# Designed miniproteins, single chains, continued (5): the designs that were tried, part 45

Each design is a single chain, and the fold is of that chain. pLDDT is the mean over its residues in the fold that is shown.

## One batch from the design tools (miniprotein)

Design m17640
Fold by ESMFold2-Fast:
Formats: sequence, C-alpha cells, structure tokens
Structure m17640 (fold): chain A 55 residues (1-55)
Amino acid sequence: ALSPRQRALLERARRALLEEDVEALNAVRAEVGTLSPAEQAAFEREFRRLGAELE
C-alpha cells in the first residue's frame, strides 16, 4: 500500500500533469528523490500507470 506522503505526491503529480505545470511536476520529482528506494519504486510504478491513463 502507498504511504500518505506517496498518495499526496501522486495527487500533486496528477494535478501538475492536468495543468501542464512543469515547475510543480519538477518539485514533486525532487521530493520523490528524498524517499526510500522502495517508496521511490512504488511511486514510479503508480506514476507510470497514471501517465498511461491520462493519455
């Protein structure tokens, strides 16, 4: 299961993608880089799924 922080980051990433806000998306990526390797892997998998669903 995703942590509350990972869910918050995914929601921010989703909004940034919908609004085409490159700076907001880069800020989310920077915060993801501070997570544990396992949390980063879980986020990347969900982020790829999100991108596929929005296209």
Scores: mean pLDDT 79

Design m17642
Fold by ESMFold2-Fast:
Structure m17642 (fold): chain A 63 residues (1-63)
Amino acid sequence: AEEYHREGERLAAEGRLEEAVEKYRKAIELDPNYAEAWRNLGRALARLGRLAEAAEYLAKAAA
């Protein structure tokens, strides 16, 4: 889980947001309680303009 999350963070920093989203999704698949991965997935989706999806994932991170 943590490895995919770190890979997603690197991709997001490079502006490779769609690839970052895929890595964050894999982190969540392995550890659904990984709040930081939910938060970063939501942020990446917001940066892509996918605001409804972003709001949903950010709400899960706040739990």
Scores: mean pLDDT 78

Design m17643
Fold by ESMFold2-Fast:
Structure m17643 (fold): chain A 64 residues (1-64)
Amino acid sequence: AMTVEEVRAFAEYAARHLPPGTVVTITVPASEAEQAKRALEEAGFRVESIEVEGDTATITAVKR
């Protein structure tokens, strides 16, 4: 699973290098899911879904 810091770094990289409309799926600790969602949204992603299973959250987002 990614930390929120790793999600921010990935989102900034994806914002510069990946084309608009790219779908990304990120796995984070469930306790960090809200902060990871905010980091993705701040980097220009639209969060489509968050699926929590046990201690893990899977976030699906689309680059705008």
Scores: mean pLDDT 81

Design m17644
Fold by ESMFold2-Fast:
Structure m17644 (fold): chain A 51 residues (1-51)
Amino acid sequence: SIEEEVEKRLNEVQEETKKRLSKAKTLDEVIRVTSETLRKIGDIIDEELKS
């Protein structure tokens, strides 16, 4: 289902984000990673639910 595909892709983004955050050394890096993650989540929703 669309929900299962979205959840799978979001889990992949979460795993990548955790890895990137573990390497972040400054607050600015944390903010950047978080912002990029939110953008990727939006892209997944647009591709899976609106396309």
Scores: mean pLDDT 81

Design m17645
Fold by ESMFold2-Fast:
Structure m17645 (fold): chain A 66 residues (1-66)
Amino acid sequence: SLEEEIRRLAEEARRAIEEGDVERARELLQKLSELLTQANAQGDGALARSAFETGAELARLLDEAE
């Protein structure tokens, strides 16, 4: 499901941040933004909002890691 893809992608991004793979983390965050757009296009505003909040938290962690 789209929700499971978003969750898996967020987990991969978090691992990339923890491993110091900044380039991979940015790529995964970009993909998360694309899935957020897809959730909105499918009418799932709640899923889109959750994806946005997760992306913001991951972006903060990436900033702290740099």
Scores: mean pLDDT 81

Design m17646
Fold by ESMFold2-Fast:
Structure m17646 (fold): chain A 81 residues (1-81)
Amino acid sequence: MVRRTDVVRRFRLPSREAAEEAARAAEAALREVLGDGLLSFEARLDPGEEPVLTLRVRAEATLAQVGEAMRAIEEIAGAAA
């Protein structure tokens, strides 16, 4: 069953460069997993001593596809930390 899902994930990363790399990798992974089901992707970086990357994903996909996409994002953020 295809569902509309709005997901927000926040990651603290060691640098702005790490956050920018994670955002690019996350967008690529989302497009690969969700394809046409990816409705929107936004990345925001809050400046600070510990930069916070906020990823907002809007998708129309199966629960399994959304779960796979979220796992990919978490793996990318973990690798960038």
Scores: mean pLDDT 80

Design m17647
Fold by ESMFold2-Fast:
Structure m17647 (fold): chain A 77 residues (1-77)
Amino acid sequence: SEGEELFKQGKLEEAAEAYREELAKDPNNAEAWYNLGQVLLALGKLEEAAEAFRKALALDPNNEEARTLLEAIESVL
């Protein structure tokens, strides 16, 4: 996806925007929610990252990485 390509390039703000556009078209894309959470975490947007990881976990409860990252964020909020 465009968001994934931008994330790999370190274009974090552009990656976040691209993932939000992907999610506007397909809000049930658990992988895109998880990737958006990682981008937001890298940007230091902890509350927004936590929301994205909660969405990812609601769609895919078996994403252990999303759970671990969400717990880490909640420990410092």
Scores: mean pLDDT 87

Design m17648
Fold by ESMFold2-Fast:
Structure m17648 (fold): chain A 95 residues (1-95)
Amino acid sequence: PLSEKELEAEILLAMARMHVSVAKLIIERKKKKGEKLSQEELEEIKRLAERAIELAKEAIEAAKGTELEEEVKKEAEEIIKEAEEIKKEAEELAE
C-alpha cells in the first residue's frame, strides 16, 4: 500500500510525464510537416517543459522520507533532463 506522500509523488510524476508528452507531440507534428515552430508554439512548448520540471521537483519533495524517495528522484531527474532537451530542440526548430 502506498502512503499519502508516495501517492502524491506518483501523481506529480504522472502529471510531469503528461506535460513532456504533449510538448513532444507538438514538436513531432511540426517535424512531420517540415514546418518551423511559430513564436507562440515555441512559448507553449517552453511553458509545458517548465511545468514538467516544476512538477518533477515537487515529486522529489513529496517522496522525501518515504521508501520511494530514491526511485522518485531517479525518475524525476530523467523527466527534468528530457524537458530541458525538449526546450533546446524547440528553440532549434523555431522560426
Scores: mean pLDDT 89

Design m17649
Fold by ESMFold2-Fast:
Structure m17649 (fold): chain A 78 residues (1-78)
Amino acid sequence: SEEAELKALEEGLLKQAELAEEMKEKYADNKEAVEYLTKAAELAREAARAAAEGDLEKAEELARKADEYLQKAVEAIA
């Protein structure tokens, strides 16, 4: 169901934000990575909020943006 999909998405996005915060602590000396991880965590939390509110389209759009910043963070670390 859409309700189950939204709940799973919300839980996944909150875990993604937590992971981004952990990576931010681990790579604290890499300022560029920290900036991208901060944006990724913020966008993932916004996406989780949209999912909690039942807005699947907005949640998916924000989740995509969060993933883009996470990818930029990984590239900055590599």
Scores: mean pLDDT 88

Design m17650
Fold by ESMFold2-Fast:
Structure m17650 (fold): chain A 76 residues (1-76)
Amino acid sequence: MERLKELSEKYGIPVSELKRIVADVQKDTRLSFEKALERVENALELVASGETDPVKIAMRTGISVEVAKKIIEAYS
């Protein structure tokens, strides 16, 4: 819970939206919450560094292209 608040503050995305994104990664990957959150954190870092291609984000982080698009939209 605390980690979601930290990411919300760092990237300017509401905690409720981050929870939905992490839940989508868990459904797609069958990972635990902690591992799904790590992939979302990695994707957010790439988007914050200027990556705008959802396919490249998905390939580098192991999330789906659809979730990568949601992260790009949430960050912008």
Scores: mean pLDDT 84

Design m17652
Fold by ESMFold2-Fast:
Structure m17652 (fold): chain A 55 residues (1-55)
Amino acid sequence: SSAEAEARAERLLEGGLRVRETAPQDEVNQIEESVAALGKTDPALARALERLRAA
């Protein structure tokens, strides 16, 4: 569901933001790529991620 996709996107973004503050840039880049790849297989998740990033 859209609500489930949005909750999943929030968890991924929160994790990514936390790593972005404390981890080396290469680890941050790998997490960003993983999130982008997940968006390709789940259009609802991709839409939720785009909405959260735009906010």
Scores: mean pLDDT 63

Design m17653
Fold by ESMFold2-Fast:
Formats: structure tokens, C-alpha cells, sequence
Structure m17653 (fold): chain A 103 residues (1-103)
């Protein structure tokens, strides 16, 4: 059995590694990728809303085109991540997302 915080920690690492690769493939500079990673330190992307992510990227000085690209990649990876989980694991992640939105 895996607690939700442990599950999110392990899966977040896989998610972040794939996010880095997808951003690099989309033409993001190493500096821009590092800014995104620094943003995600302390708040897992899997628990971040699209609005929170857009606002954070806007604050970092990203263009609207880059924000739209990054959010699209993050959404695609989040959906891929969730679809790879068992029904029980997916339910645990969904509960974590609900708790994250209220705090």
C-alpha cells in the first residue's frame, strides 16, 4: 500500500522528468526549463490547477504563446499520468488534488 503523499512524490518525479523533455522538444531554453522547475518546487504540478500554472508562468515573464504551450504539455502529461494509474491509485490522486485546491 502506498500513501498518497508517497505516491505523488514518486509519480511527480517521473512527471517532472517527462515534462522537462517535452519542454525541451517544444523549444524551451534550459533557462526557461529551470524557471519552470523552480516554480514547481514545493507545489507538485499534478496538484496545481491550469489557472495557477498560467499565472505563475506569466509572473516569470513567459509569453502568452509559451504559456499556452507549457500548459498544453502539462495537461497532456497529467492525463497520461492519471491514465497509467490503477482505479484505486487514481482515486487517491484525485483526493489529493481536491485537498490541494482548498489549501
Amino acid sequence: MVEISELLSEREKEFLEELIERLREAGFSQEDIEKVLKLLTGQPLVTMTDEEFREALRRLGFSQEDIDTAVRIATELRNKYLSSLSPEEQEAVNRGLELGRKS
Scores: mean pLDDT 69

Design m17654
Fold by ESMFold2-Fast:
Structure m17654 (fold): chain A 61 residues (1-61)
Amino acid sequence: MSEEEKEELKKRVIEATKGEKNEEIQKKALQLLHDIESNADIEELKKRIEELEKEVKKARE
């Protein structure tokens, strides 16, 4: 995974969880940021980010 791809995925996670106070969602965001730095599988990371974005949306409904 390129450095540019890492920055884009990190930005997506940070923007999705900005201002979020739910501890479970925050833990998932921190784990995703760690896995992005660790060069985890990009397709699994994208799927996990989409699931996180859906959880944040549901929490705000």
Scores: mean pLDDT 78

Design m17656
Fold by ESMFold2-Fast:
Parts: C-alpha cells; sequence; structure tokens
Structure m17656 (fold): chain A 71 residues (1-71)
C-alpha cells in the first residue's frame, strides 16, 4: 500500500539522517577513514530512495568532504 511505502521511506530517511549526523561529527573532528566514505555513499543511496532532498544534499557534501580528506 502507499502507506507502507511511505513508512519504508521514513525509515530509510531516519537511517540516512543518523549516518549523516555521525559522519558530519567525524569530519569536524578530523577522524574520517575509507569506511566512512562507504557509509556516506550508503547514506546518499538511502536519502535518494527516501526522496529526502535535504538529506540528499547533506550526503553529497559529506561525500565531498571525506574524499578531500582521504586525498
Amino acid sequence: SNAQLEADRQAMARTARELIDELEKKIKEGKVSRKDLNAAIAAYMLAAFAGDQELLERAKKVIDEIEKKLK
């Protein structure tokens, strides 16, 4: 049902937000690794599936910042 799809999207958005919040904290602390890049990509995919534009934008910024720190 449409209600079930909306519940699934909300669950994906919650997971994406939790991952992004933790990754933003790690970026600020300078404690990022290759595992964090993988987590950021996962958060991006979850945000995209959830259709949450704010989380999608935040995930893109997190990916960019982690990639810069790993170079």
Scores: mean pLDDT 87

Design m17657
Fold by ESMFold2-Fast:
Structure m17657 (fold): chain A 78 residues (1-78)
Amino acid sequence: INEAAELLGEGKYEEAIKKLEEELKKKESAGVNALLGMAYFNLGKYEEAIYHLEKALELEPGFEIAKELLEKAKKKLE
């Protein structure tokens, strides 16, 4: 997660997605899904961002950052 978060901070969204997909294969995680949603959102892939952010909220309903980003992503598709 830390390595993928560093890639996101550097704007390396495609590399971050690859790392996060590897983490997701090891264990399902709200944090990993939220970071995938953030990466897809920054790439303008709003449908994919919504999918992962909804997964993050299914696993952790109180995940405020995922909820806020999900609302923004949905607004982009309106």
Scores: mean pLDDT 83

Design m17658
Fold by ESMFold2-Fast:
Structure m17658 (fold): chain A 120 residues (1-120)
Amino acid sequence: MVKLVESGGGTFKEGSSVTLTSKASGFDFSSYDYEWLADTDSAPFAVIARISADGSSSTYADRVKGRATISVDHSKQTVTLNLSNLKVEDTATYYAVALPGPGSTDLPVFGEGTEVTVVK
């Protein structure tokens, strides 16, 4: 069965950092690009970071640029988001998504989500 399982969520103080990790299983990890989505009432399933399958290209949403780092580890089959200097506005459910390569008709693989609550 294909899946992504997130971990690292919880309750964090403003100004701290969080590391969110998604573990892939049941598919060819190296054939997919990856995204981290933040799901909030004001911005449902907003893309905050993206990384290419080989890890050579990454992009970040403006609101997290300079605070976020996305990485892939092929040996562990994990995609990781590190988010520093947390703000109350970073409170969201975070999902990793595996995206099939260009020209594929396969559907994206969504993770189960992990909740991050940032308190003052």
Scores: mean pLDDT 84

Design m17659
Fold by ESMFold2-Fast:
Structure m17659 (fold): chain A 60 residues (1-60)
Amino acid sequence: STEQKKLTELKKEYEELLIQYNEKILEAKKAGDEDKVKALEEELNQKKAEIEKKAAEIEA
């Protein structure tokens, strides 16, 4: 179904988001840039919330 395709796409987007941000956060941690770590973690949380909201709207 169209809904299942959208959910699959959101799942892939979510997984790619986690990989990309975890890499950026790890690099910032290696650099000792605590401000950048916090900013990236906050940005990741916001983007995760947006994807989760979209998924919930499709499943409703």
Scores: mean pLDDT 84

Design m17660
Fold by ESMFold2-Fast:
Structure m17660 (fold): chain A 84 residues (1-84)
Amino acid sequence: MEEIKKKVEELVKKATSPDATPEDIANAIRELKEILEKDPNNEYVRKAFAKIAASPTFQKLRDHPLVQEARNELREFLLKELEK
């Protein structure tokens, strides 16, 4: 549990950094999605997505193709979870 929390916090820091690349954001979204797939009720991951979405860095890079691909993958996963 604590190890997952630490990993989630590091992914948030990477994705919200002013120096974050589109690849950094895309990889953070994908890794957070993988944690959520294993534990759909993971509060840290859900809060992490909210923090990333609210960040100026994410807003600046959200329309980059790599970030859009990761966002679409996450959206499709979340929609399928709502249909279950």
Scores: mean pLDDT 80

Design m17661
Fold by ESMFold2-Fast:
Structure m17661 (fold): chain A 82 residues (1-82)
Amino acid sequence: MAVLTATIRTPSLEAAQAVADFVRAKAAELGAEVTVSITEFDDYALLGVRVIAPSEEAARRLAEALAAHPQVTKLHYEIRPA
């Protein structure tokens, strides 16, 4: 098992919701548990994401998918063994 913790910047609340839905769908595909929180600001939104993945490979695939997402303007993430 591995834990992915990510902070994601998106250009709007609508973009943040789209990325949150993407993360939930990808986590379900990978057999991972996911918690998402969204904080809205005047001109952007941040997502906090915590994923409990069955393997480091699954966590890495999710992180790579997030990095490739067009609505993700900034991404900081860490993967730790669980």
Scores: mean pLDDT 86

Design m17662
Fold by ESMFold2-Fast:
Structure m17662 (fold): chain A 67 residues (1-67)
Amino acid sequence: MKKIALVRAETEELAEKAAEKAKEKFGFDDVILLVGMSSEEARELALELMKETGYEVYLFDAEKVLE
């Protein structure tokens, strides 16, 4: 089953660093960067992607991935 990660961050630099770390740690097939998006908007997007694709979608804050 395809795994997609959504990485929410305040800046592009943090999002990119977290995305690279997430790929190494968790083996995601795709990583989508959500820069400047609120936690609520990111959660809504994650639910919509799961409904549309049927893939496993995981939402992370960049700080959680980098630590």
Scores: mean pLDDT 76

Design m17663
Fold by ESMFold2-Fast:
Structure m17663 (fold): chain A 74 residues (1-74)
Amino acid sequence: MEEQIEKLREEMSRAFDRTDAELAAVEAGAPPSPKLAEIRKRIEETKLSFPLSEEDRRDYERVVLAFHHFAELG
């Protein structure tokens, strides 16, 4: 049971590492992935109903993209 939890932590850690690398690359001028572009479009579409701070927007992008990567790797 503990070994399965550790494996899930490692896979989740890899998903966050991949996400952080993509966000850093996009910040440096690389094109966003289709999933990141989709996430950004959804944020833009909701700006009029609930404005997010820049920090909340970045946290939302990071978490959603990380879970997407986790699902693809598991």
Scores: mean pLDDT 74

Design m17664
Fold by ESMFold2-Fast:
Structure m17664 (fold): chain A 55 residues (1-55)
Amino acid sequence: GPVSVKVEGVSVEELLKELEKQGELLYEDENKAVFRLKDGTVVELDKKTKILSTY
């Protein structure tokens, strides 16, 4: 099933930059960003909580 991890010690802006290097932006709004990584994994970042979820 989907796995969720809260990321601490790094800003939302830095997380977005790292995800952009690792894959393709599929969706973004003010609350979340969704990326498809190079290995095909889909990752959602909640910008308010900094929770990363995989699908």
Scores: mean pLDDT 83

Design m17665
Fold by ESMFold2-Fast:
Structure m17665 (fold): chain A 81 residues (1-81)
Amino acid sequence: SMESLQRTVESLRAALPELRELAENMKEMSPSQAAAVIAAIGILYIAAAYAASQGIEGAEEVAEELRKIREEAKKRADEAE
């Protein structure tokens, strides 16, 4: 299970640039699309935070980056109107 958590963290770290780009495009999404994206990033954050709680190296940093991306996405969605 620790190996699968490590692979999850590595996959999430690799996905960070794409998730940042997705957050930047929130204003071009419908409200339902924006809500789904924010929810999905929230789930990824929970996975990274869980891995961090299990002592997986680098998981805390990935969780913090996902938290920032989610907050940015929420802010941009709220501003899009």
Scores: mean pLDDT 85

Design m17666
Fold by ESMFold2-Fast:
Structure m17666 (fold): chain A 109 residues (1-109)
Amino acid sequence: AIDAALAEMEAAGAEMAAVARELRATASPEAVAAFRAALDAARPHLLAAATAAMAGDAEAARAHGERAVAILEAARDAATDPLLRAALERVVEQTRRITEALVRLAEAL
Protein backbone atom coordinates (compact mmCIF):
# COMPACT_ATOMS: atom_id res chain seq x y z
CA ALA A 1 0.00 0.00 0.00
CA ILE A 2 2.77 2.49 0.92
CA ASP A 3 4.72 1.85 -2.33
CA ALA A 4 1.53 2.23 -4.40
CA ALA A 5 0.63 5.51 -2.65
CA LEU A 6 4.14 6.91 -3.22
CA ALA A 7 4.03 5.88 -6.90
CA GLU A 8 0.68 7.68 -7.36
CA MET A 9 2.05 10.83 -5.68
CA GLU A 10 5.13 10.74 -7.93
CA ALA A 11 2.94 10.33 -11.06
CA ALA A 12 0.64 13.18 -9.93
CA GLY A 13 3.65 15.44 -9.27
CA ALA A 14 5.08 14.70 -12.74
CA GLU A 15 1.71 15.53 -14.37
CA MET A 16 1.46 18.83 -12.41
CA ALA A 17 5.01 19.75 -13.54
CA ALA A 18 4.01 19.00 -17.17
CA VAL A 19 0.89 21.20 -16.81
CA ALA A 20 3.02 24.09 -15.45
CA ARG A 21 5.53 23.76 -18.35
CA GLU A 22 2.74 23.72 -20.99
CA LEU A 23 1.04 26.77 -19.44
CA ARG A 24 4.33 28.76 -19.31
CA ALA A 25 4.97 27.94 -22.99
CA THR A 26 1.46 28.85 -24.28
CA ALA A 27 -0.31 31.24 -21.87
CA SER A 28 0.04 34.95 -21.03
CA PRO A 29 2.26 36.02 -18.08
CA GLU A 30 -0.97 37.08 -16.30
CA ALA A 31 -2.44 33.55 -16.63
CA VAL A 32 0.86 32.02 -15.40
CA ALA A 33 0.84 34.41 -12.40
CA ALA A 34 -2.79 33.45 -11.58
CA PHE A 35 -1.84 29.74 -11.83
CA ARG A 36 1.10 30.26 -9.44
CA ALA A 37 -1.14 32.20 -7.00
CA ALA A 38 -3.68 29.33 -6.94
CA LEU A 39 -0.93 26.75 -6.28
CA ASP A 40 0.61 28.97 -3.56
CA ALA A 41 -2.82 29.23 -1.86
CA ALA A 42 -3.34 25.43 -1.98
CA ARG A 43 0.21 24.55 -0.86
CA PRO A 44 -0.17 24.98 2.96
CA HIS A 45 -3.27 22.71 2.88
CA LEU A 46 -1.42 20.00 0.92
CA LEU A 47 1.49 20.29 3.40
CA ALA A 48 -1.00 19.91 6.29
CA ALA A 49 -2.50 16.85 4.53
CA ALA A 50 0.98 15.29 4.18
CA THR A 51 1.78 16.04 7.86
CA ALA A 52 -1.51 14.41 8.95
CA ALA A 53 -0.84 11.39 6.70
CA MET A 54 2.62 10.89 8.24
CA ALA A 55 0.95 10.96 11.69
CA GLY A 56 -1.49 8.21 10.55
CA ASP A 57 -4.48 10.60 10.65
CA ALA A 58 -6.46 9.66 7.52
CA GLU A 59 -9.45 11.90 8.43
CA ALA A 60 -7.26 15.00 8.82
CA ALA A 61 -5.29 14.14 5.64
CA ARG A 62 -8.58 13.94 3.68
CA ALA A 63 -9.96 17.18 5.20
CA HIS A 64 -6.79 19.17 4.38
CA GLY A 65 -6.55 17.64 0.89
CA GLU A 66 -10.20 18.47 0.15
CA ARG A 67 -9.56 22.08 1.24
CA ALA A 68 -6.65 22.28 -1.25
CA VAL A 69 -8.97 20.89 -3.97
CA ALA A 70 -11.66 23.48 -3.07
CA ILE A 71 -9.14 26.35 -3.39
CA LEU A 72 -8.02 25.11 -6.83
CA GLU A 73 -11.64 24.53 -7.98
CA ALA A 74 -12.52 28.12 -6.96
CA ALA A 75 -9.53 29.40 -8.98
CA ARG A 76 -10.60 27.25 -11.98
CA ASP A 77 -14.20 28.56 -11.79
CA ALA A 78 -12.95 32.19 -11.59
CA ALA A 79 -10.57 31.74 -14.57
CA THR A 80 -11.65 33.48 -17.81
CA ASP A 81 -8.60 32.30 -19.83
CA PRO A 82 -9.42 28.84 -21.29
CA LEU A 83 -5.74 27.71 -21.08
CA LEU A 84 -5.61 28.67 -17.38
CA ARG A 85 -8.98 26.96 -16.75
CA ALA A 86 -7.79 23.74 -18.43
CA ALA A 87 -4.47 23.80 -16.51
CA LEU A 88 -6.29 24.33 -13.18
CA GLU A 89 -8.73 21.48 -13.98
CA ARG A 90 -5.77 19.13 -14.58
CA VAL A 91 -4.15 20.29 -11.30
CA VAL A 92 -7.48 19.73 -9.46
CA GLU A 93 -7.49 16.09 -10.70
CA GLN A 94 -3.84 15.56 -9.64
CA THR A 95 -4.55 17.15 -6.22
CA ARG A 96 -7.44 14.69 -5.75
CA ARG A 97 -5.04 11.83 -6.64
CA ILE A 98 -2.46 13.11 -4.12
CA THR A 99 -5.20 13.41 -1.43
CA GLU A 100 -6.35 9.80 -1.99
CA ALA A 101 -2.72 8.58 -1.94
CA LEU A 102 -2.09 10.46 1.35
CA VAL A 103 -5.25 8.93 2.89
CA ARG A 104 -4.07 5.43 1.85
CA LEU A 105 -0.57 6.18 3.22
CA ALA A 106 -2.09 7.23 6.59
CA GLU A 107 -4.20 4.02 6.69
CA ALA A 108 -1.09 1.88 5.92
CA LEU A 109 0.96 3.42 8.77
Scores: mean pLDDT 88

Design m17667
Fold by ESMFold2-Fast:
Structure m17667 (fold): chain A 63 residues (1-63)
Amino acid sequence: AKERAEELLRKARELEEEARKLLEEAEELAKTEPEKKEEVRELILRSVGLRIEAVGYRIEAEL
């Protein structure tokens, strides 16, 4: 149904927005507090994980 596809796409967009926010936070931390290498790494890994989930929802929305 069209409604199901729209719901899945909405979830994908929400995850993509969260991933973008985390990546921006990681970039800012790397510039302002270069000593926090571990925290920067964690934010990047979380961002990547959310993007992978978003891709899954987008693929499901096309089915």
Scores: mean pLDDT 83

Design m17668
Fold by ESMFold2-Fast:
Structure m17668 (fold): chain A 94 residues (1-94)
Amino acid sequence: SKELEREAARKLAAVSIAVTGLELEHPDDPAVREARELVLKAIKAFNEGKYDEAAKLMEQAAEILEQTDTPGARSVAELVREAAELFKKLAEEK
């Protein structure tokens, strides 16, 4: 669905902005850095049409953000999980 692709792309953009902002506020946080690296890998996988891989990478990033006490990390994790669910739906489409 073109609508699902657009929704997934918008959510991916929101995740990219949010995780970049989190890293700018907490540049020395290793959990935030690791989560951002996973998000960047997920963006690459998404652009290659590897939606299952992108979803798994987003889930890993969310798990890392959920385990840290960093301010704002939990809200970013929720957004990342929303992106993962949209990517899973895209992977189920032919």
Scores: mean pLDDT 87

Design m17669
Fold by ESMFold2-Fast:
Structure m17669 (fold): chain A 60 residues (1-60)
Amino acid sequence: HMEKEREETIRWVALALRAIGLAVDKEIETGDKSVPTQVRDRILAAKSLEELEALVKELE
């Protein structure tokens, strides 16, 4: 077992949760009901931490 693999899993989950939180905030502010669904689909399709980091940055 690699400690780094566990750290990466924790980071993945943290980034996904942050993205969902930002998407919900954006839906509330803009009234766009599709934002949380689009963000969820992008999280599920993500192949790397970099894709999740980019998603979070896009939502900020």
Scores: mean pLDDT 78

Design m17670
Fold by ESMFold2-Fast:
Structure m17670 (fold): chain A 86 residues (1-86)
Amino acid sequence: MKLTMTYKNLTEAEKNALLQDARDLEKKGHNVSVTVTGDTVTITIDNLTPEQAIAYILSAIGLELEGDKVSVTVSGDTYTITITRS
């Protein structure tokens, strides 16, 4: 499975934390791609198990319950999550 997570309206500290998390995932053997544009960070992870993909989706739903805007789109083996910080 492929997962694309887009985080919007980030502080510099939040961007740095996401970049560190992405690097840690790469060190664990995941295929990770990261793009940064202003206050937006997009992280793409290839070759996730269904269990791993579901864990990320549940985490994003938790953020929506905390007041962030979350959108989830599923197309075959590709999951796209967009998170806009409030």
Scores: mean pLDDT 78

Design m17671
Fold by ESMFold2-Fast:
Structure m17671 (fold): chain A 62 residues (1-62)
Amino acid sequence: MSEEERELVRRVVEEYGLSEEEAREIVETARHLLTSLGFPLSLLPGWVDMFASGEAAYRSRQ
């Protein structure tokens, strides 16, 4: 995991209240999807925010 990815993990934990383990899984999943689809990793922060926001919203509705 890169330094940029570690910063994304920290931000997800702080902003969305997810666990470090969940934040890491979100970052790794977003990276895997981007690389599998051939998209640039510059989109990673946006995709991480999208997935983290969705997970937090899902939890708040449960």
Scores: mean pLDDT 79

Design m17672
Fold by ESMFold2-Fast:
Structure m17672 (fold): chain A 105 residues (1-105)
Amino acid sequence: MELTASIEVEVDGKKVTLTVSGKSADEIVDNAKAQLEKLGAEVETREAGGTKIVTGRFKDGREVQVIANEATGEVRVAVYKDGELVREETAFSSPEAQAARAAVA
């Protein structure tokens, strides 16, 4: 799994592009955690059923979640404000993920 997902996040009145990339779910999670911590977020990491989730919480009520599923090769980046979803980006990078997408279409 090699992919890049990018989303704009506003931090302290400044627009910042969060770019998450890696060849594995672990690399994507580590990259996301490092970037969110650098932006001043409080970062929590959770793992459930082959899915790795990094949640970064900002003082302005914004929350960024990076969700990497190693089994499907899917990475999702979601931005919440005051508990409401305001932005979402999804990327696929594996032949298995493409096959799963084709099966839904």
Scores: mean pLDDT 70

Design m17673
Fold by ESMFold2-Fast:
Structure m17673 (fold): chain A 73 residues (1-73)
Amino acid sequence: GPLKKKLLEVIGEIIRIIGEIFDLERQLEQAKKNGDTETAERLEKQIKELEEQKRRLLEEMRRLEEEINQLGL
């Protein structure tokens, strides 16, 4: 049904964002090792923005799971 489809789409977006955060954290480690402060600050900001997006999607996922459970879907 539409709610289960939406749940799978949200889960897919969460997985994508987790992968992006992982890649940026690896780049951040490299920037810090190289003393590239400007790149490190930019990457920290991008990671923070992705963590906030992930948080919102996790909240949406929880709401969808609750709705599906209550409707017996």
Scores: mean pLDDT 88

Design m17674
Fold by ESMFold2-Fast:
Structure m17674 (fold): chain A 53 residues (1-53)
Amino acid sequence: MEEREVSDELDLARYLFELAKKGDPRAEVPLRELLQSPNPEVQRIAREGLAHL
């Protein structure tokens, strides 16, 4: 990946994905908000995380 993207949003998405994999329903709302991210990797992680819930 190029250095144009700040990894902070990706790190948040991955953290929430780990919570979703554990079945934590609190991850659902922030993952849904990440679906609106302009970053396609963040959107992908959010969709996959929601599939675990």
Scores: mean pLDDT 76

Design m17675
Fold by ESMFold2-Fast:
Structure m17675 (fold): chain A 87 residues (1-87)
Amino acid sequence: MTALTAEQARAAAEVLRRAAELLKDKDPEAAEALRKAAEEVDAAAEAGDSDAAEKALAKLGGEIASLPEEKQALVHQALEEAAAAVA
């Protein structure tokens, strides 16, 4: 797997932060998980630690995968909307 650049990590953190805002009223627990992941990815990018950024994203992926299907669908929709907004 290609290591994330600091620019890619910051872009990912922005997507996560926007997705958290979209979910805050619909699923505050999922929104909090996305916000924490965005903070971890931003901190890793600031430190220049691409491995830490990738681990934070992998941890979030595992957390999302453990959610009920309905909540996974909501998170994926919010991530798509957030990604479209930053692109």
Scores: mean pLDDT 79

Design m17676
Fold by ESMFold2-Fast:
Structure m17676 (fold): chain A 65 residues (1-65)
Amino acid sequence: SKIERAAELLSQLTGLSFEEAREVVERALELLQRGDEDGARQVLLDAGASEEQAEKALEAIKLLL
C-alpha cells in the first residue's frame, strides 16, 4: 500500500501511468536501500520528473525505508 501511494504521487506529478510509476518507485526504492540516493534521483529524472518533482518523490519513497 505504501508503494502504491508513492506510485500514485509519481503518476500525478509526471503523467506516467500507475504501472510505469510503480516500476520507477520500486527501482528507486531498491537503489535507496543500497545507499544510492543519487541513482534513485536519476531514475526519477529519467522517467520524466523535473528536479523538484524528483526530490518530492524521493522524500515520499524514503518514508518506505
Scores: mean pLDDT 83

